Designed miniproteins, single chains, continued (5). Designs and how they scored, part 58

Each design is a single chain, and the fold is of that chain. pLDDT is the mean over its residues in the fold that is shown.

## One batch from the design tools (miniprotein)

Design m18130
Fold by ESMFold2-Fast:
Order: C-alpha cells, then structure tokens, then sequence
Structure m18130 (fold): chain A 72 residues (1-72)
C-alpha cells in the first residue's frame, strides 16, 4: 500500500522537476502541475479503496511519460 503510493509520488515529483526545466510557458507549467496534483489525490483515493491494480497501472503510465520527457 504505502510503497506503491510512495513510488507514484516520487515519479510525479520527477515529472514536475523536468517540466519546470523544459516548459518556458508559466501558465502551461502551472496547469500541468495542477493536473499532476489532482492525479496524485485520485491515486491516493484509489489506494484507500483497495483499487491497487489501478494504482499500479497508473504508476506504469507515469513511468512511461517520465521516460518520454527525459528524451525531450
């Protein structure tokens, strides 16, 4: 439980840091950060409900997006 949510938080934090470095538009950056924060709250809610399959799948998608951002 705590481990999967912790990994999602770590990946989200890495994505935020990369977005801060590559996105020059402050409005687009702020919207992206807000969307990631909403996603994190949703993931925490899914974990609380026992929907760990959804949490794990979301983690896989976020890891893929992180790798794509690293290539930009």
Amino acid sequence: MHELVKEVKEVVEEIKKLLEQIESDPELLQKAIEQLDKLLKWVEEQAKKGNFDLVERTLEVLKEELEQLKEM
Scores: mean pLDDT 81

Design m18131
Fold by ESMFold2-Fast:
Structure m18131 (fold): chain A 102 residues (1-102)
Amino acid sequence: MLSEEELAEYQKAFNVFDQDGDGVISVDEILAVLKRLLPDEELPSKAEISALIKKFDKDGDGVLDFDEFVAMLTTPEEDVAGTPYERAWRLIRRAASLALSE
């Protein structure tokens, strides 16, 4: 079980991605955050982000809730290496770390 401090940090990162405050993160919200926090990086395609969401989207709704977002960020690098969504995962993890440093 994550500590209250770790959960609070993930919640802060989630809130940066959840721009509309609806409690879920969409493909378009991820792209908007990546454009803002990583302007010098080549953005992943919507298809790459959708493939990443599908991997962690247990509800099949095409968006990430808080629990799914935490599962994605805590996934080992070896579990995403060689997947079509590896680059999207790496960029999202970097953006989440930068969001915690704002």
Scores: mean pLDDT 78

Design m18132
Fold by ESMFold2-Fast:
Structure m18132 (fold): chain A 58 residues (1-58)
Amino acid sequence: GRKVTVVDPSKSKLLQKLGLKKGEVVDEEELKRRIEEETGVPGDLALALLLKEGIIEV
């Protein structure tokens, strides 16, 4: 799947809760799944917001 790079986790309490660090690379679908499991927020929505804010990149 597509890989997602964590750019600025300090701007996201969500990424901090997931234990993701700056420069870490994760699978997009796995990131969505982890977000939904930890927060109940739809992974697609959360990913779109993180991308829009430049907190992550693909």
Scores: mean pLDDT 84

Design m18133
Fold by ESMFold2-Fast:
Structure m18133 (fold): chain A 78 residues (1-78)
Amino acid sequence: DKEELEKKIKELEERIKKLEEEIEKLEKEIEEFKKKNPVMSPEQKEKLLEKEIELALKRIELGILKIEIENLKKKLEE
């Protein structure tokens, strides 16, 4: 049971690492998009909004995964 929890924590840590890398890439893409398009068409604004929504969703997912890891670590210490 304890070994199973430790394995699950490790798997979640790897998922968090990948998600943090994806968030960093997306943040850079959004920053570059804003720099290339200081005056935006409606179509460009829509594309930016879609990327900002994707970033927000990934940040929410990251928060959930971090809570899951903390809960699992708490169970290991009990």
Scores: mean pLDDT 85

Design m18134
Fold by ESMFold2-Fast:
Structure m18134 (fold): chain A 58 residues (1-58)
Amino acid sequence: MELREEAEKLAEKIINKKKPSYEDVLEFMEAVNRLYEEDPEEGRKFAEELKKKIQEKL
């Protein structure tokens, strides 16, 4: 499965969960770091999209 899709699923899990666990956050951070390592452009786009989703949720 694409690294981007995995990071997106983990982000959605964290954003939708009222109290995300420390493990959830770690898995997400690791997935994001892997995405940046393999495709920096895609990682940057993902980070921008995630910022917008968090702003919308607030």
Scores: mean pLDDT 72

Design m18135
Fold by ESMFold2-Fast:
Structure m18135 (fold): chain A 103 residues (1-103)
Amino acid sequence: DPQAQLDAALAQLRELNRAVREALRRDGLWTPAVEEEVAALRAQMEKDKESPVVQEALLTALLLQQLLRAHGRYGIRTLDELIEWLREQGYDPVADLLERHAR
């Protein structure tokens, strides 16, 4: 069922989004600049009439990019490299969700 698959993907993306936000907040990385980038992306997605699943995917990607950039981490090429790096930083809730849902 395509609708059930989309609903499941949306729920998984929302869970991942929350975990990444918590990781950013834990380390004091949720700055006014990050809030401004999130607000700008939300405004653009509303203007472009993006679907809920696309909106959550783009927000999750932005938040993961902010987390990686804040730590100066570039050149991650695989999901396994990302999961290993997240565990090294103590972001186990994010790593666990990626391992469980992105494979």
Scores: mean pLDDT 83

Design m18136
Fold by ESMFold2-Fast:
Structure m18136 (fold): chain A 68 residues (1-68)
Amino acid sequence: SEAERYLEKGKNLLKEGKYDEAIKWYQKAIELDPENAEAYRNLGIAYLKQGKEAEAVKWFKKALELEK
């Protein structure tokens, strides 16, 4: 799916240390599939990598809510 393609793009950018770009692709994945827990989890990881702990926690909580 397109959401899966965007999620994969974000993951590749995250591996390259391109956190701002990874965040943009994860946000695009969420726009296409707003119930995808993995996309929110990866968004949280990207913010955590940037040292933005409060923002990361917000997205991790959203992912946790969607995993049931």
Scores: mean pLDDT 87

Design m18137
Fold by ESMFold2-Fast:
Structure m18137 (fold): chain A 64 residues (1-64)
Amino acid sequence: DKGKQALIKASRKALEGGGEDGNDLATQLARRIAAGDREGAIELLSSVPGVSREEAQKLVDAAL
């Protein structure tokens, strides 16, 4: 459930921050996490405004 909370928080941030791109970014993040692509998910999540690479690592690790 900790991973689920972190993923929801990250997805919400991507959705709100992206405007027109937020929905696509959230979908790509979900796909990478579902595929077990930890590095790819971290790279994508750290591209979200306000998300550092370390924060992205914690969120992805919690979701896996």
Scores: mean pLDDT 69

Design m18138
Fold by ESMFold2-Fast:
Structure m18138 (fold): chain A 100 residues (1-100)
Amino acid sequence: MLSEEENEALLEEARRIAAEGIAAAKAGDVEGLLEALRRLLELLKKAAFESEDLALTERILELIEEVMAAAREAGVMSLEMEIIEGMARIIYGLARLTLS
């Protein structure tokens, strides 16, 4: 389990990455967008499986959904992005079952 300070640092890192992903989507930078989503997915896994903090996991999932919404609005959605979104929802579902 991560400390409260480590959880706060993880959330702040996730917010920075989400902002980078949204900016990449608006610029049509598909590679930058994919990199941001992959990094957010890794932070989601840390929140779910190392931190074991359901609320933190939900907040990071919300950030992934915001980046995905920006990608859809910009018309730059790819199959890999859809797979990342699906994996994020599965990870959140597992966290709900194990942390309930």
Scores: mean pLDDT 85

Design m18139
Fold by ESMFold2-Fast:
Structure m18139 (fold): chain A 106 residues (1-106)
Amino acid sequence: SEAVEMIRDAVGIASGILRHLGDEKGAEEVQRIGDEVIAEAEKNGLTPAEAVRLLLERAFQAYKEGRLTPSELAILLFALYAVALDRGHEEAVKVIEEFIKRFKEE
């Protein structure tokens, strides 16, 4: 599944960056969210754009609940944007851009 591969790559990059920075807790939380989204994408045959929307919803909820810091969320967003661009998933890129715009409006 293109959605599963995209999410796995993005989460792998984000968690790898966080571990390199000494943030093991952030890396584990990002990986946990990623694993939940991958399971849902496999079960329901999600498109890349649908999988990205779900990941962003789950990550933002973790942020609101204090399970992700602003920096950890930013690293995940950066990794997700880079992977979606590199893979040519135009609809997924648009979902990420719309999320970033909404986050900046408050």
Scores: mean pLDDT 89

Design m18140
Fold by ESMFold2-Fast:
Structure m18140 (fold): chain A 79 residues (1-79)
Amino acid sequence: ELEEIEEEEKKNEEEIERILEIIKKNEEEIEKELKENKASEKEQKIQREIIESLRAMARAIEKLMKENIEKKKEELEKK
């Protein structure tokens, strides 16, 4: 059971890394499109705020996943 929790923790870390990579690629593509389309300062700010929000959400999910793993480890220690 502990080995299953450790495997879940590893998979969670890999999934968060993938999500962050996707966000980074989208950030790069959005910055490219904003530059090519000569987007207004307001449009640039809005798009960057969206990307920062997505990054903050990914970090919040990471924290929740870590807290969930820690609780599972604690429950296992109670047997």
Scores: mean pLDDT 80

Design m18141
Fold by ESMFold2-Fast:
Structure m18141 (fold): chain A 100 residues (1-100)
Amino acid sequence: SVEEELRRLLEEVRRLLEEVRKLLAEIKELLEKDPEKARELLERAARLLEEARRLVLEAERLAKENNAPKELRREIVFAGAEVGVAEMLLWELKKELEKK
């Protein structure tokens, strides 16, 4: 069903966000110790966030086209907000690395 597809997309977004959060924590620790390694992990986190954003947009499209339940629409909005917070944190870390 479309609802099962939306739940699968949301599960994948949550998986990607968990991986991104782990990378962001590692990047923060490496900022002073190994800036080059921090840059490599930052590029990886950026790619994962781009994929998470793409999946959120696909979920929004499917939810709109199929008149998805309010519960699922709220979960999609929340997932999009969490991706946005991670994107902001990644941008802050990128700016810190540019100073080194």
Scores: mean pLDDT 89

Design m18142
Fold by ESMFold2-Fast:
Structure m18142 (fold): chain A 75 residues (1-75)
Amino acid sequence: MLQLVFAAKPGASPADIRRAGAILAEVGTELEEQLKKSPVSEHPSLRDQAQAKAEARLAAEGLTDVVDFEIDVYD
């Protein structure tokens, strides 16, 4: 089971919040598809890769200070 939660940081613009949300949604969707096709033993590695990918994409677009987020995977 996958849970992705995020909250906007103070002072973030609506446009930046929407872009950050879209990036996180794309990463979450990709992770969910990977989890469906992978054994439970691989889920922690897939979660860590998704976390790193989300952080890298947010940083690349200057959105690191726009949202706080957490990706949790429950077996």
Scores: mean pLDDT 81

Design m18143
Fold by ESMFold2-Fast:
Structure m18143 (fold): chain A 98 residues (1-98)
Amino acid sequence: MTPEELRRELEGLKLAVEYLIDAVKRGEITPEQAIAAVKRLTDDLVAVLERAGHPEAAQRVRELGEKTIEALKNGDVDAFIENLREIIRLLDEMIAEL
């Protein structure tokens, strides 16, 4: 994977996370749909990072994804949104280093 390909993949995933935050804030999706979306996004991001040779970053994403899902399972929507913002911050840091 080239740095340019990786940047494009990470930017696409960042937009998907931003869309998920907006959908949750608008009450447009159920908690079950939000959990499924986080799982899909974190699985996709992990796969991208592993293909790019960043297994430690992939592990951080897995842990953050699990923490994000757990917050919503406990009914903590504010913590869920804040954890998604942490994923965006991690993506921005990775993009900036490319």
Scores: mean pLDDT 86

Design m18144
Fold by ESMFold2-Fast:
Structure m18144 (fold): chain A 98 residues (1-98)
Amino acid sequence: DPELEELVEEILELISQLSPEQRDEALKILAEELSKVPNKKIQRLAKRLLKQTNLSDEEIAELLEKILEIIKTLDPEQRAQALAALRAALEKIRKLLE
């Protein structure tokens, strides 16, 4: 799904540009939006984003890649919910740069 992969890439690029304080807020936003997806594996990975402080760009990318692989296995309805959650997170994270 090229749109899903593009959203994850944009989120990672934005997070890499943020200050440490803005990064913590961005990870909280991402975790809160992903927690709305009705999938226990995604929700567990979202909780890891929220609980771990000072995650490197590589660690964030690894967690998002794991989430992306899970989303690809979901039914169309749950995949649409995951896509909506990532879009909402991206929009909110962009506002941190304003």
Scores: mean pLDDT 81

Design m18145
Fold by ESMFold2-Fast:
Structure m18145 (fold): chain A 51 residues (1-51)
Amino acid sequence: MLDELIEKLVELKKSGKYTRSQLDAVIEELAKKYNLTPEEVDRLRAAVDAV
């Protein structure tokens, strides 16, 4: 599950259509939808930053 969310976020960033703030909003929405821990949220953010 988490790896699939990472792949989706990386694809969104690579598309160039989303700002960092918009990607952060998507991460917050995913955190609420999937009840992610703070550590899992940090991992999603780190994956986006690594692109």
Scores: mean pLDDT 80

Design m18146
Fold by ESMFold2-Fast:
Structure m18146 (fold): chain A 69 residues (1-69)
Amino acid sequence: MDAEAYREKGVELFKQGKLEEAKEYFEKAIEIDPNYSEAWFNLAKVLLAMGEVEEAKEYFDKAIELSKQ
């Protein structure tokens, strides 16, 4: 699977409330494409939903930086 396919699968899992699985798929997308701002943004949303507020803020900032290309 490419980075986009992993991100799409993560979004599907997130909508189903499968937060741990969604996180794994977004992490796989980032492993393939570390500059994929949408994957960082989605990972931040999952972390926020899991109560990991500090990590979520860092990843939101990362997504914003990458989107400025």
Scores: mean pLDDT 84

Design m18147
Fold by ESMFold2-Fast:
Structure m18147 (fold): chain A 86 residues (1-86)
Amino acid sequence: MTLVITVRNADDAAIQQYLALAQQYQAQGYTVTVSIDGDTLTITIDNLSVSQVIGRALQAIGLGLDGHEAEVVFEGDTVSITITLP
């Protein structure tokens, strides 16, 4: 399965926090792609099991809980999470 994490309205601290998460997953041997476009950060993680997708999704949503909105979309073997920061 593929997990796509999109963070909108990310400040420098949020970008650094999610980049650290992406680097951690890459160090664990996962295929991780990161792109930054202004205040929007997108992390794509491939070759996850269903339980790994759920765990990582919850971890991503859990970062900076104050004022966050999260939208989750399921399409085939892809789970897309959009997190909008205040």
Scores: mean pLDDT 73

Design m18148
Fold by ESMFold2-Fast:
Structure m18148 (fold): chain A 63 residues (1-63)
Amino acid sequence: SMSTRKEILKLTIDMFAQMSDLIDRYLQAKIAGDEAAVAQTLEEMKKLHEEFQKKMEELEKKD
Protein backbone atom coordinates (compact mmCIF):
# COMPACT_ATOMS: atom_id res chain seq x y z
CA SER A 1 0.00 0.00 0.00
CA MET A 2 1.01 3.65 -0.34
CA SER A 3 0.96 4.06 3.45
CA THR A 4 3.40 1.16 3.80
CA ARG A 5 5.74 2.65 1.18
CA LYS A 6 5.80 6.00 2.98
CA GLU A 7 6.50 4.31 6.33
CA ILE A 8 9.34 2.25 4.79
CA LEU A 9 10.93 5.39 3.32
CA LYS A 10 10.61 7.27 6.62
CA LEU A 11 12.10 4.38 8.61
CA THR A 12 14.98 4.07 6.13
CA ILE A 13 15.78 7.80 6.22
CA ASP A 14 15.58 7.87 10.04
CA MET A 15 17.81 4.79 10.27
CA PHE A 16 20.46 6.30 7.97
CA ALA A 17 20.48 9.57 9.95
CA GLN A 18 20.88 7.78 13.29
CA MET A 19 23.49 5.38 11.88
CA SER A 20 25.51 8.32 10.51
CA ASP A 21 25.63 9.84 14.01
CA LEU A 22 26.68 6.50 15.54
CA ILE A 23 29.43 6.03 12.93
CA ASP A 24 30.83 9.46 13.83
CA ARG A 25 30.79 8.58 17.55
CA TYR A 26 32.45 5.23 16.79
CA LEU A 27 35.26 6.88 14.80
CA GLN A 28 35.87 9.49 17.52
CA ALA A 29 36.04 6.73 20.13
CA LYS A 30 38.52 4.75 18.00
CA ILE A 31 40.74 7.84 17.55
CA ALA A 32 40.65 8.49 21.32
CA GLY A 33 41.42 4.82 22.11
CA ASP A 34 38.27 4.63 24.24
CA GLU A 35 37.51 0.89 24.02
CA ALA A 36 34.45 1.20 26.29
CA ALA A 37 32.92 3.89 24.05
CA VAL A 38 33.76 1.78 20.97
CA ALA A 39 31.93 -1.22 22.48
CA GLN A 40 28.93 0.91 23.53
CA THR A 41 28.61 2.51 20.09
CA LEU A 42 28.74 -0.90 18.38
CA GLU A 43 25.94 -2.14 20.67
CA GLU A 44 23.86 0.95 19.80
CA MET A 45 24.44 0.26 16.09
CA LYS A 46 23.24 -3.35 16.56
CA LYS A 47 20.16 -2.13 18.45
CA LEU A 48 19.33 0.41 15.73
CA HIS A 49 19.67 -2.28 13.03
CA GLU A 50 17.50 -4.74 15.01
CA GLU A 51 14.76 -2.13 15.59
CA PHE A 52 14.79 -1.26 11.88
CA GLN A 53 14.45 -4.96 10.96
CA LYS A 54 11.56 -5.48 13.42
CA LYS A 55 9.64 -2.46 12.09
CA MET A 56 10.21 -3.59 8.50
CA GLU A 57 8.89 -7.08 9.32
CA GLU A 58 5.77 -5.57 10.97
CA LEU A 59 5.07 -3.45 7.89
CA GLU A 60 5.50 -6.46 5.57
CA LYS A 61 3.01 -8.50 7.65
CA LYS A 62 0.37 -5.73 7.42
CA ASP A 63 0.25 -5.99 3.60
Scores: mean pLDDT 83

Design m18149
Fold by ESMFold2-Fast:
Structure m18149 (fold): chain A 59 residues (1-59)
Amino acid sequence: SVDLDAEIERLKERIKEIEKELEKAKKEGASKLEIEELEGIIALLEAFVSYLEKVKEKR
């Protein structure tokens, strides 16, 4: 559906934003915990995008 395509694109843009935050955190010497949290959020969002892509294939 159109709504599903829009949601997937929004999630992909959010992943890009968090990837930029992760690169900034690494350059600024952020804590290991903060880096792991950002990496974890990216992994969860990527898994959700993968799930939505599978749902889209069934339409």
Scores: mean pLDDT 84

Design m18150
Fold by ESMFold2-Fast:
Structure m18150 (fold): chain A 88 residues (1-88)
Amino acid sequence: YIEKAIEHLKKAIELLKSTGNKELEEAIEELEKAIEYLKKGDLEKALEHAEKAAEILDSLKDKIPEDVYKKIMEEINKAITYAELAKE
C-alpha cells in the first residue's frame, strides 16, 4: 500500500509540474513531503501533507485546466486511500 501511495503522489507531482504554473510550487512541496513521510513509515504526517496539498489545489482550481485538475485530485485521493489502508 505505501508503495502504491508513493506512485500516485509521484504521478500528481508530474501532472502539476507539466502545467508550468509557479503558483503550484507549494502544493508540489507538500506532496514531496508526503512522499518523504511515507518512506519513513510516518503515515499520519504523510496524510497531513497530502491533505494540505489538496487544500492548496482546491484554492487554485480556477488556475488549472479542469481536466488536469481532476486527474491530479484523483491521483492524490488514490494516494490518501492507499496510505489509509496501510494504517489498517
Scores: mean pLDDT 84

Design m18151
Fold by ESMFold2-Fast:
Structure m18151 (fold): chain A 92 residues (1-92)
Amino acid sequence: AEKYFNEGLELFSEGKFEEAIKKFEEAIKKDPNYYKAYLYLGYVLFLLGKYEEAIEYFEKALEIAKKNNASKEEIEEIEKLLEEVKKYLEKK
């Protein structure tokens, strides 16, 4: 999972968003508990203007992070991001 996630992160940093999505999806298939892959998939979808889908993936990332005992700080950052994305959708 980490290998595909890292490949996706590199593609994301290069602005190759559709290719990055494919790699994050592969990471999720290998490890469905890898919340960072859901988080970055949400980021890419947000940048592509797919706000509703981005919200779904951020909510899934939050669910998995809580289930797998991620740090309180990591959980709070995902919660803040989710709230801001929801507000952004309403401001358009």
Scores: mean pLDDT 80

Design m18152
Fold by ESMFold2-Fast:
Structure m18152 (fold): chain A 67 residues (1-67)
Amino acid sequence: IEDQIKQLVEQALELGRRLEEVKKKAKKAEEEGNEKEAEELKKEARELQEQIQQLLLQIDELRRQLS
């Protein structure tokens, strides 16, 4: 269980780093007036956020089992 939690936390952190990069690129694309690229990056950020949320829910469930 601890190893599973650690692996999920590591995955969430990696996705979080990707999310921040994508958000920065989306902001730059908006500033440059590249609306299509900004929309694509925002969609990618949305998908990353959903994946992170699912991982966090799994982590919470596993932590409850340890408590």
Scores: mean pLDDT 82

Design m18153
Fold by ESMFold2-Fast:
Structure m18153 (fold): chain A 62 residues (1-62)
Amino acid sequence: GAHESARAGADAARATGDATAAAVGGYEMWKLSGDPDGKKGAEAGAKGDAETAARYNERAAR
C-alpha cells in the first residue's frame, strides 16, 4: 500500500542515495493517503536531496 511505497523509497535513498526512488515513494504516499510528509519527501527527492526525502518518507511510512 501507500506505506510500503514510502518505506521502499526511504530504503532506496538510504542504501544507494536514490533520490528519484524516494520522490516516487513520497508522491505515491501523498496521492493515496494525503500524508503531508509524503508530499515533503517527494519534493525533497525531486530536488535530489535523498537524505531529507528518506527522513520524510520514513515518517510517512509510520
Scores: mean pLDDT 82

Design m18154
Fold by ESMFold2-Fast:
Structure m18154 (fold): chain A 67 residues (1-67)
Amino acid sequence: SLLEELGLLALRMAEVEKDPRVAEAYRRIGEAFLRGDLDGAREGARELGELGYTDNAKGVLAWVDYL
């Protein structure tokens, strides 16, 4: 499913990210998508944006809006 694909993608981004705060934000986003928790995905995107990953955060939010 699209939720599973998005969740697994975010978890893989967490695995390769060297900043542990950014990795944790991606992990939260991935776990939220795998649960179908769109509010959890928005919260993870908010943290990602606060860490300076603004375009990546907007991408996550755009996917949430289309689901």
Scores: mean pLDDT 88

Design m18155
Fold by ESMFold2-Fast:
Structure m18155 (fold): chain A 70 residues (1-70)
Amino acid sequence: GELEERIKELKKKIEELKKKLEEIEKELEELKKNLSKENVLEYIGLEIEKIGLEEEIKLLEEKIEKLEAE
């Protein structure tokens, strides 16, 4: 069914976003160990990107729950 394929695509998108989130979290941990005036802007940029990814994952998970309830 079309519903099952749609849910599958959304789950795949969430997996891709979770991988990106994991990579950003690793970069943030490394930057935290060696925070300097030179790299603080990169750290802030990654924190903003992390927030964006977490919100996108949340919205997609909510969309899946809504589709599964149909």
Scores: mean pLDDT 84

Design m18156
Fold by ESMFold2-Fast:
Structure m18156 (fold): chain A 108 residues (1-108)
Amino acid sequence: ANEEAAREARRAAEYAGRAAVAAAAGGAGPRHVRASMAAGAAAVAAATAAAVARLGGNAAEAAEAAARAAERAAEAALEAGGEEGRKAAEYARRAAEEARRAAEAARE
């Protein structure tokens, strides 16, 4: 359970990191900066959940927080728009899915 939760949370962090890079590649305007920052926050939240799981703690709450952060990052990416914004939203949605899987694994 903890190893699976750590693995899924790590995957969530990787996808959120890719979302941040994609959002930043779309431009330096306020919307793209906001989308990149939101995805960065989701990556930190997911990395925190992975760390909690690795230390044998209950990562469910941290993983749920990471999923919510990733959903907000997806919304910000769609608001930024364009091809890179759409790509960032797709990565952020994948981050949310993996974070939810981490939360489920942490509850077992």
Scores: mean pLDDT 88

Design m18157
Fold by ESMFold2-Fast:
Structure m18157 (fold): chain A 86 residues (1-86)
Amino acid sequence: SLEERQRELLERARELQERARALRKRALELDASYIDLFRLAAAESTIYLAIRLAEKGTERHLELAERNLRTAQGLLDDLEARLDAR
């Protein structure tokens, strides 16, 4: 159902927010570059947009929320890989 999909997307968004918070702490402790911090901020903004889209609960908004969460996950994965290479 749309309600179940909405719930799942909101849970995924919350998990990505927690991951972004942990990566922000790590990036600051490692004196990460301006570019890395900018990409982190972009991921956080994308997650916030996905939450707002998911809260609307229509099929189209949930599709857009899912796309935004995929984009945010990619940004966080790339950042984590760069920090791991330090």
Scores: mean pLDDT 88

Design m18158
Fold by ESMFold2-Fast:
Structure m18158 (fold): chain A 73 residues (1-73)
Amino acid sequence: MSLSETQRRLIEAAARLIRERGVDAVSTADIAREAGVSVATVYRHFPSKDALIRAALRYIGEQEAAATRAARA
């Protein structure tokens, strides 16, 4: 399945902020600003902040799993 470019940028922005600040310190407004979009645009692509955070955490986990496999190969 193809993500829109905006969805991908939002996931990457959220992942960056989670790594820097932790999940509890990240707001939808911070993610929107980091991605260069409005908060309204975030809610067009994700039904809730929790959905975006879950997508970002999955993305982080996949990156870490890939790095671990590369280090062991």
Scores: mean pLDDT 77

Design m18159
Fold by ESMFold2-Fast:
Structure m18159 (fold): chain A 88 residues (1-88)
Amino acid sequence: TAEIRERTLELIDELIEILAKIDPAAAEELRRLRAEFEASTDLAEQLRIVDEMVELANRVAASAPEEVRLEIGRLVAELNALRAELEA
């Protein structure tokens, strides 16, 4: 639904802000994935893009300070929940 898509974009924006402070290259990649998600008209493609975002965020989190790692983990959990709602 449009509401789930809007909420997903909001979470992506929060994640970009966090990543931009610790890994600018990862933040730029996430902005690219955000643009792909927003432009996508296919559910399977949207789910694939969310999966790529989660993988990217988890890679950054692996080397991040604990406070940042926990915040990335929170946003990733919320993205996975919205992904499940999109797939349902």
Scores: mean pLDDT 85

Design m18160
Fold by ESMFold2-Fast:
Parts: sequence; C-alpha cells; structure tokens
Structure m18160 (fold): chain A 80 residues (1-80)
Amino acid sequence: MEEDLRRAEELLRQAVEALRQGDAERAFELARRALEYGMRALRQAETPKEVARAVGLVIGAIGVRLEAALLRGDLSLAGE
C-alpha cells in the first residue's frame, strides 16, 4: 500500500514535469503508470484516509493523461 502510493506520487510528479516541458508522450506514459499504482493502492486501501489519498492520485493521473492527450492531438475540446 504505502509503496504503491509513493510510486504513484513520484510518477505523477514526473508526469507534471514532462507536461511543463511540452513532452506530451512522456507525460501520458508517466501518468498511465501513476494511474496503475494509484489503482493498486486504492484496491488495498483499508482506511478513509488511504482511500482519499489513492483517489486523489487517480484523479490527478487522469487529469495529466487528458492534458497530455490534448497536446498530442488525441482529444479535441470545443472552443480554443
């Protein structure tokens, strides 16, 4: 549990940094791995605090993946 949470946090941080550098492909892959570890942590979560932390990491990873996909041109949004 704790190891999976730490891995998800580290990967999500790296994914955000890749987005800042404009490396959408790297950001997408790092966020995918962060999501995998976050989901694993969520399956093992036994306390409300652990659930909240794992859910937060999963949501963050999904957000980074969506932003990376938009930069790659895999997704489109209405407007600008």
Scores: mean pLDDT 79

Design m18161
Fold by ESMFold2-Fast:
Structure m18161 (fold): chain A 95 residues (1-95)
Amino acid sequence: DTNFYNTLGTGFDNRGRDIGTNGPWDPVTRRMGTNHFRHIGRGYYFRGRGDYTTMNRHAVRAGRDYRDMRRYNPDAYRDMMNMRTDVINDARTTN
């Protein structure tokens, strides 16, 4: 569903922006978090358009950001797993 994937994309993109401006983390962790959510959000936009190749490229980048943050800041990694769940639940509620 294009509308559902666009809602997910917007939710993740908004969370990435919020982390960049208001995140409680150090600058390196904030950059990793912002990059991760922007990549996942863009992936969902392309999924909604049926562009699976571009979706997969963004998914791979989001996965790298997550692995890097798990090593650098494990607490922030756990926080991001919770944030991901929140975005998905919000999308389900609005669609």
Scores: mean pLDDT 82

Design m18162
Fold by ESMFold2-Fast:
Structure m18162 (fold): chain A 56 residues (1-56)
Amino acid sequence: DIDFAKTAVRVAGRALGLSDEQTEEVQKWAAELLKQGVPLEDVIQEAAARAAELAA
């Protein structure tokens, strides 16, 4: 569910102090993974790791 993944990334981005632009970048990346058939659970895990990398 793309909407769920976008919401999860938004929540994580806010918690990590990402800008709206950085959060949108991770949301677009997560949506592309879902379009490629990556399972939702794996996409959420990868998106969280990506958000943490941007925050570092």
Scores: mean pLDDT 78

Design m18163
Fold by ESMFold2-Fast:
Structure m18163 (fold): chain A 85 residues (1-85)
Amino acid sequence: SMDDALALIKSSQRQTDRIVDRAVALVRRVGSPGVTARYERRAQRVRDLGNQGLDQTQIDIDRGLDLQGRASSEAMRLLGDALRL
């Protein structure tokens, strides 16, 4: 159902947001101001992608799931990059 799809995407978005928050927190500890700003921009792009996925789900569930899946993948890449600093 649409309600189930929205609930799943909202849950996934909350997990994605926690991952990017952790990545940004790590970068703030060790990164220069320029590096920190770059990671904060990447984090915002992930959040924007998640929001687009939520909005798109009301029109096209498959597109919403694809967008949130991309947000999750980018969040994990951001965290991995932060851990390698």
Scores: mean pLDDT 88

Design m18164
Fold by ESMFold2-Fast:
Structure m18164 (fold): chain A 70 residues (1-70)
Amino acid sequence: SVEEKLEEARERAIEALRDKSLPVSERVSAVAFIGSLPEVSEEELELLKEALSDEDPRVRQAARIALSLL
């Protein structure tokens, strides 16, 4: 179902943000995906806040945009 696919996508995004060794493109995509959701969990919100302190400026920029949409 669409709901099952959405939950799987959310889990993949959470995993991607927890894995600092992943390519920048994967982490940026994960941040952007979470920021596109109509509502976020406390865990997802904390991961977006952590992304504001990421070593890569593209990830930090994506996190700023995502948080501005929430």
Scores: mean pLDDT 85

Design m18165
Fold by ESMFold2-Fast:
Structure m18165 (fold): chain A 72 residues (1-72)
Amino acid sequence: MELIEEAERLLNEGKEAFSKGDYDKAIELFEQAIELFEKALRESTDPEVKERVIKLLSEAYDLLLKAEIAKK
């Protein structure tokens, strides 16, 4: 739970950095969030939790790609 909460916090901070045009910071935060979500996915045995983490992980990867493109 704590691991997913920390990853969501990092994802939200990354979104905030992205909205401010700080793409380097956004990339860093999204990469950190992805690492924690991947760890949470490996540690979880609950199908509902896994489904939620997979959706968040997909969102984080999409945002990371957008930040990398926006960086020029």
Scores: mean pLDDT 85

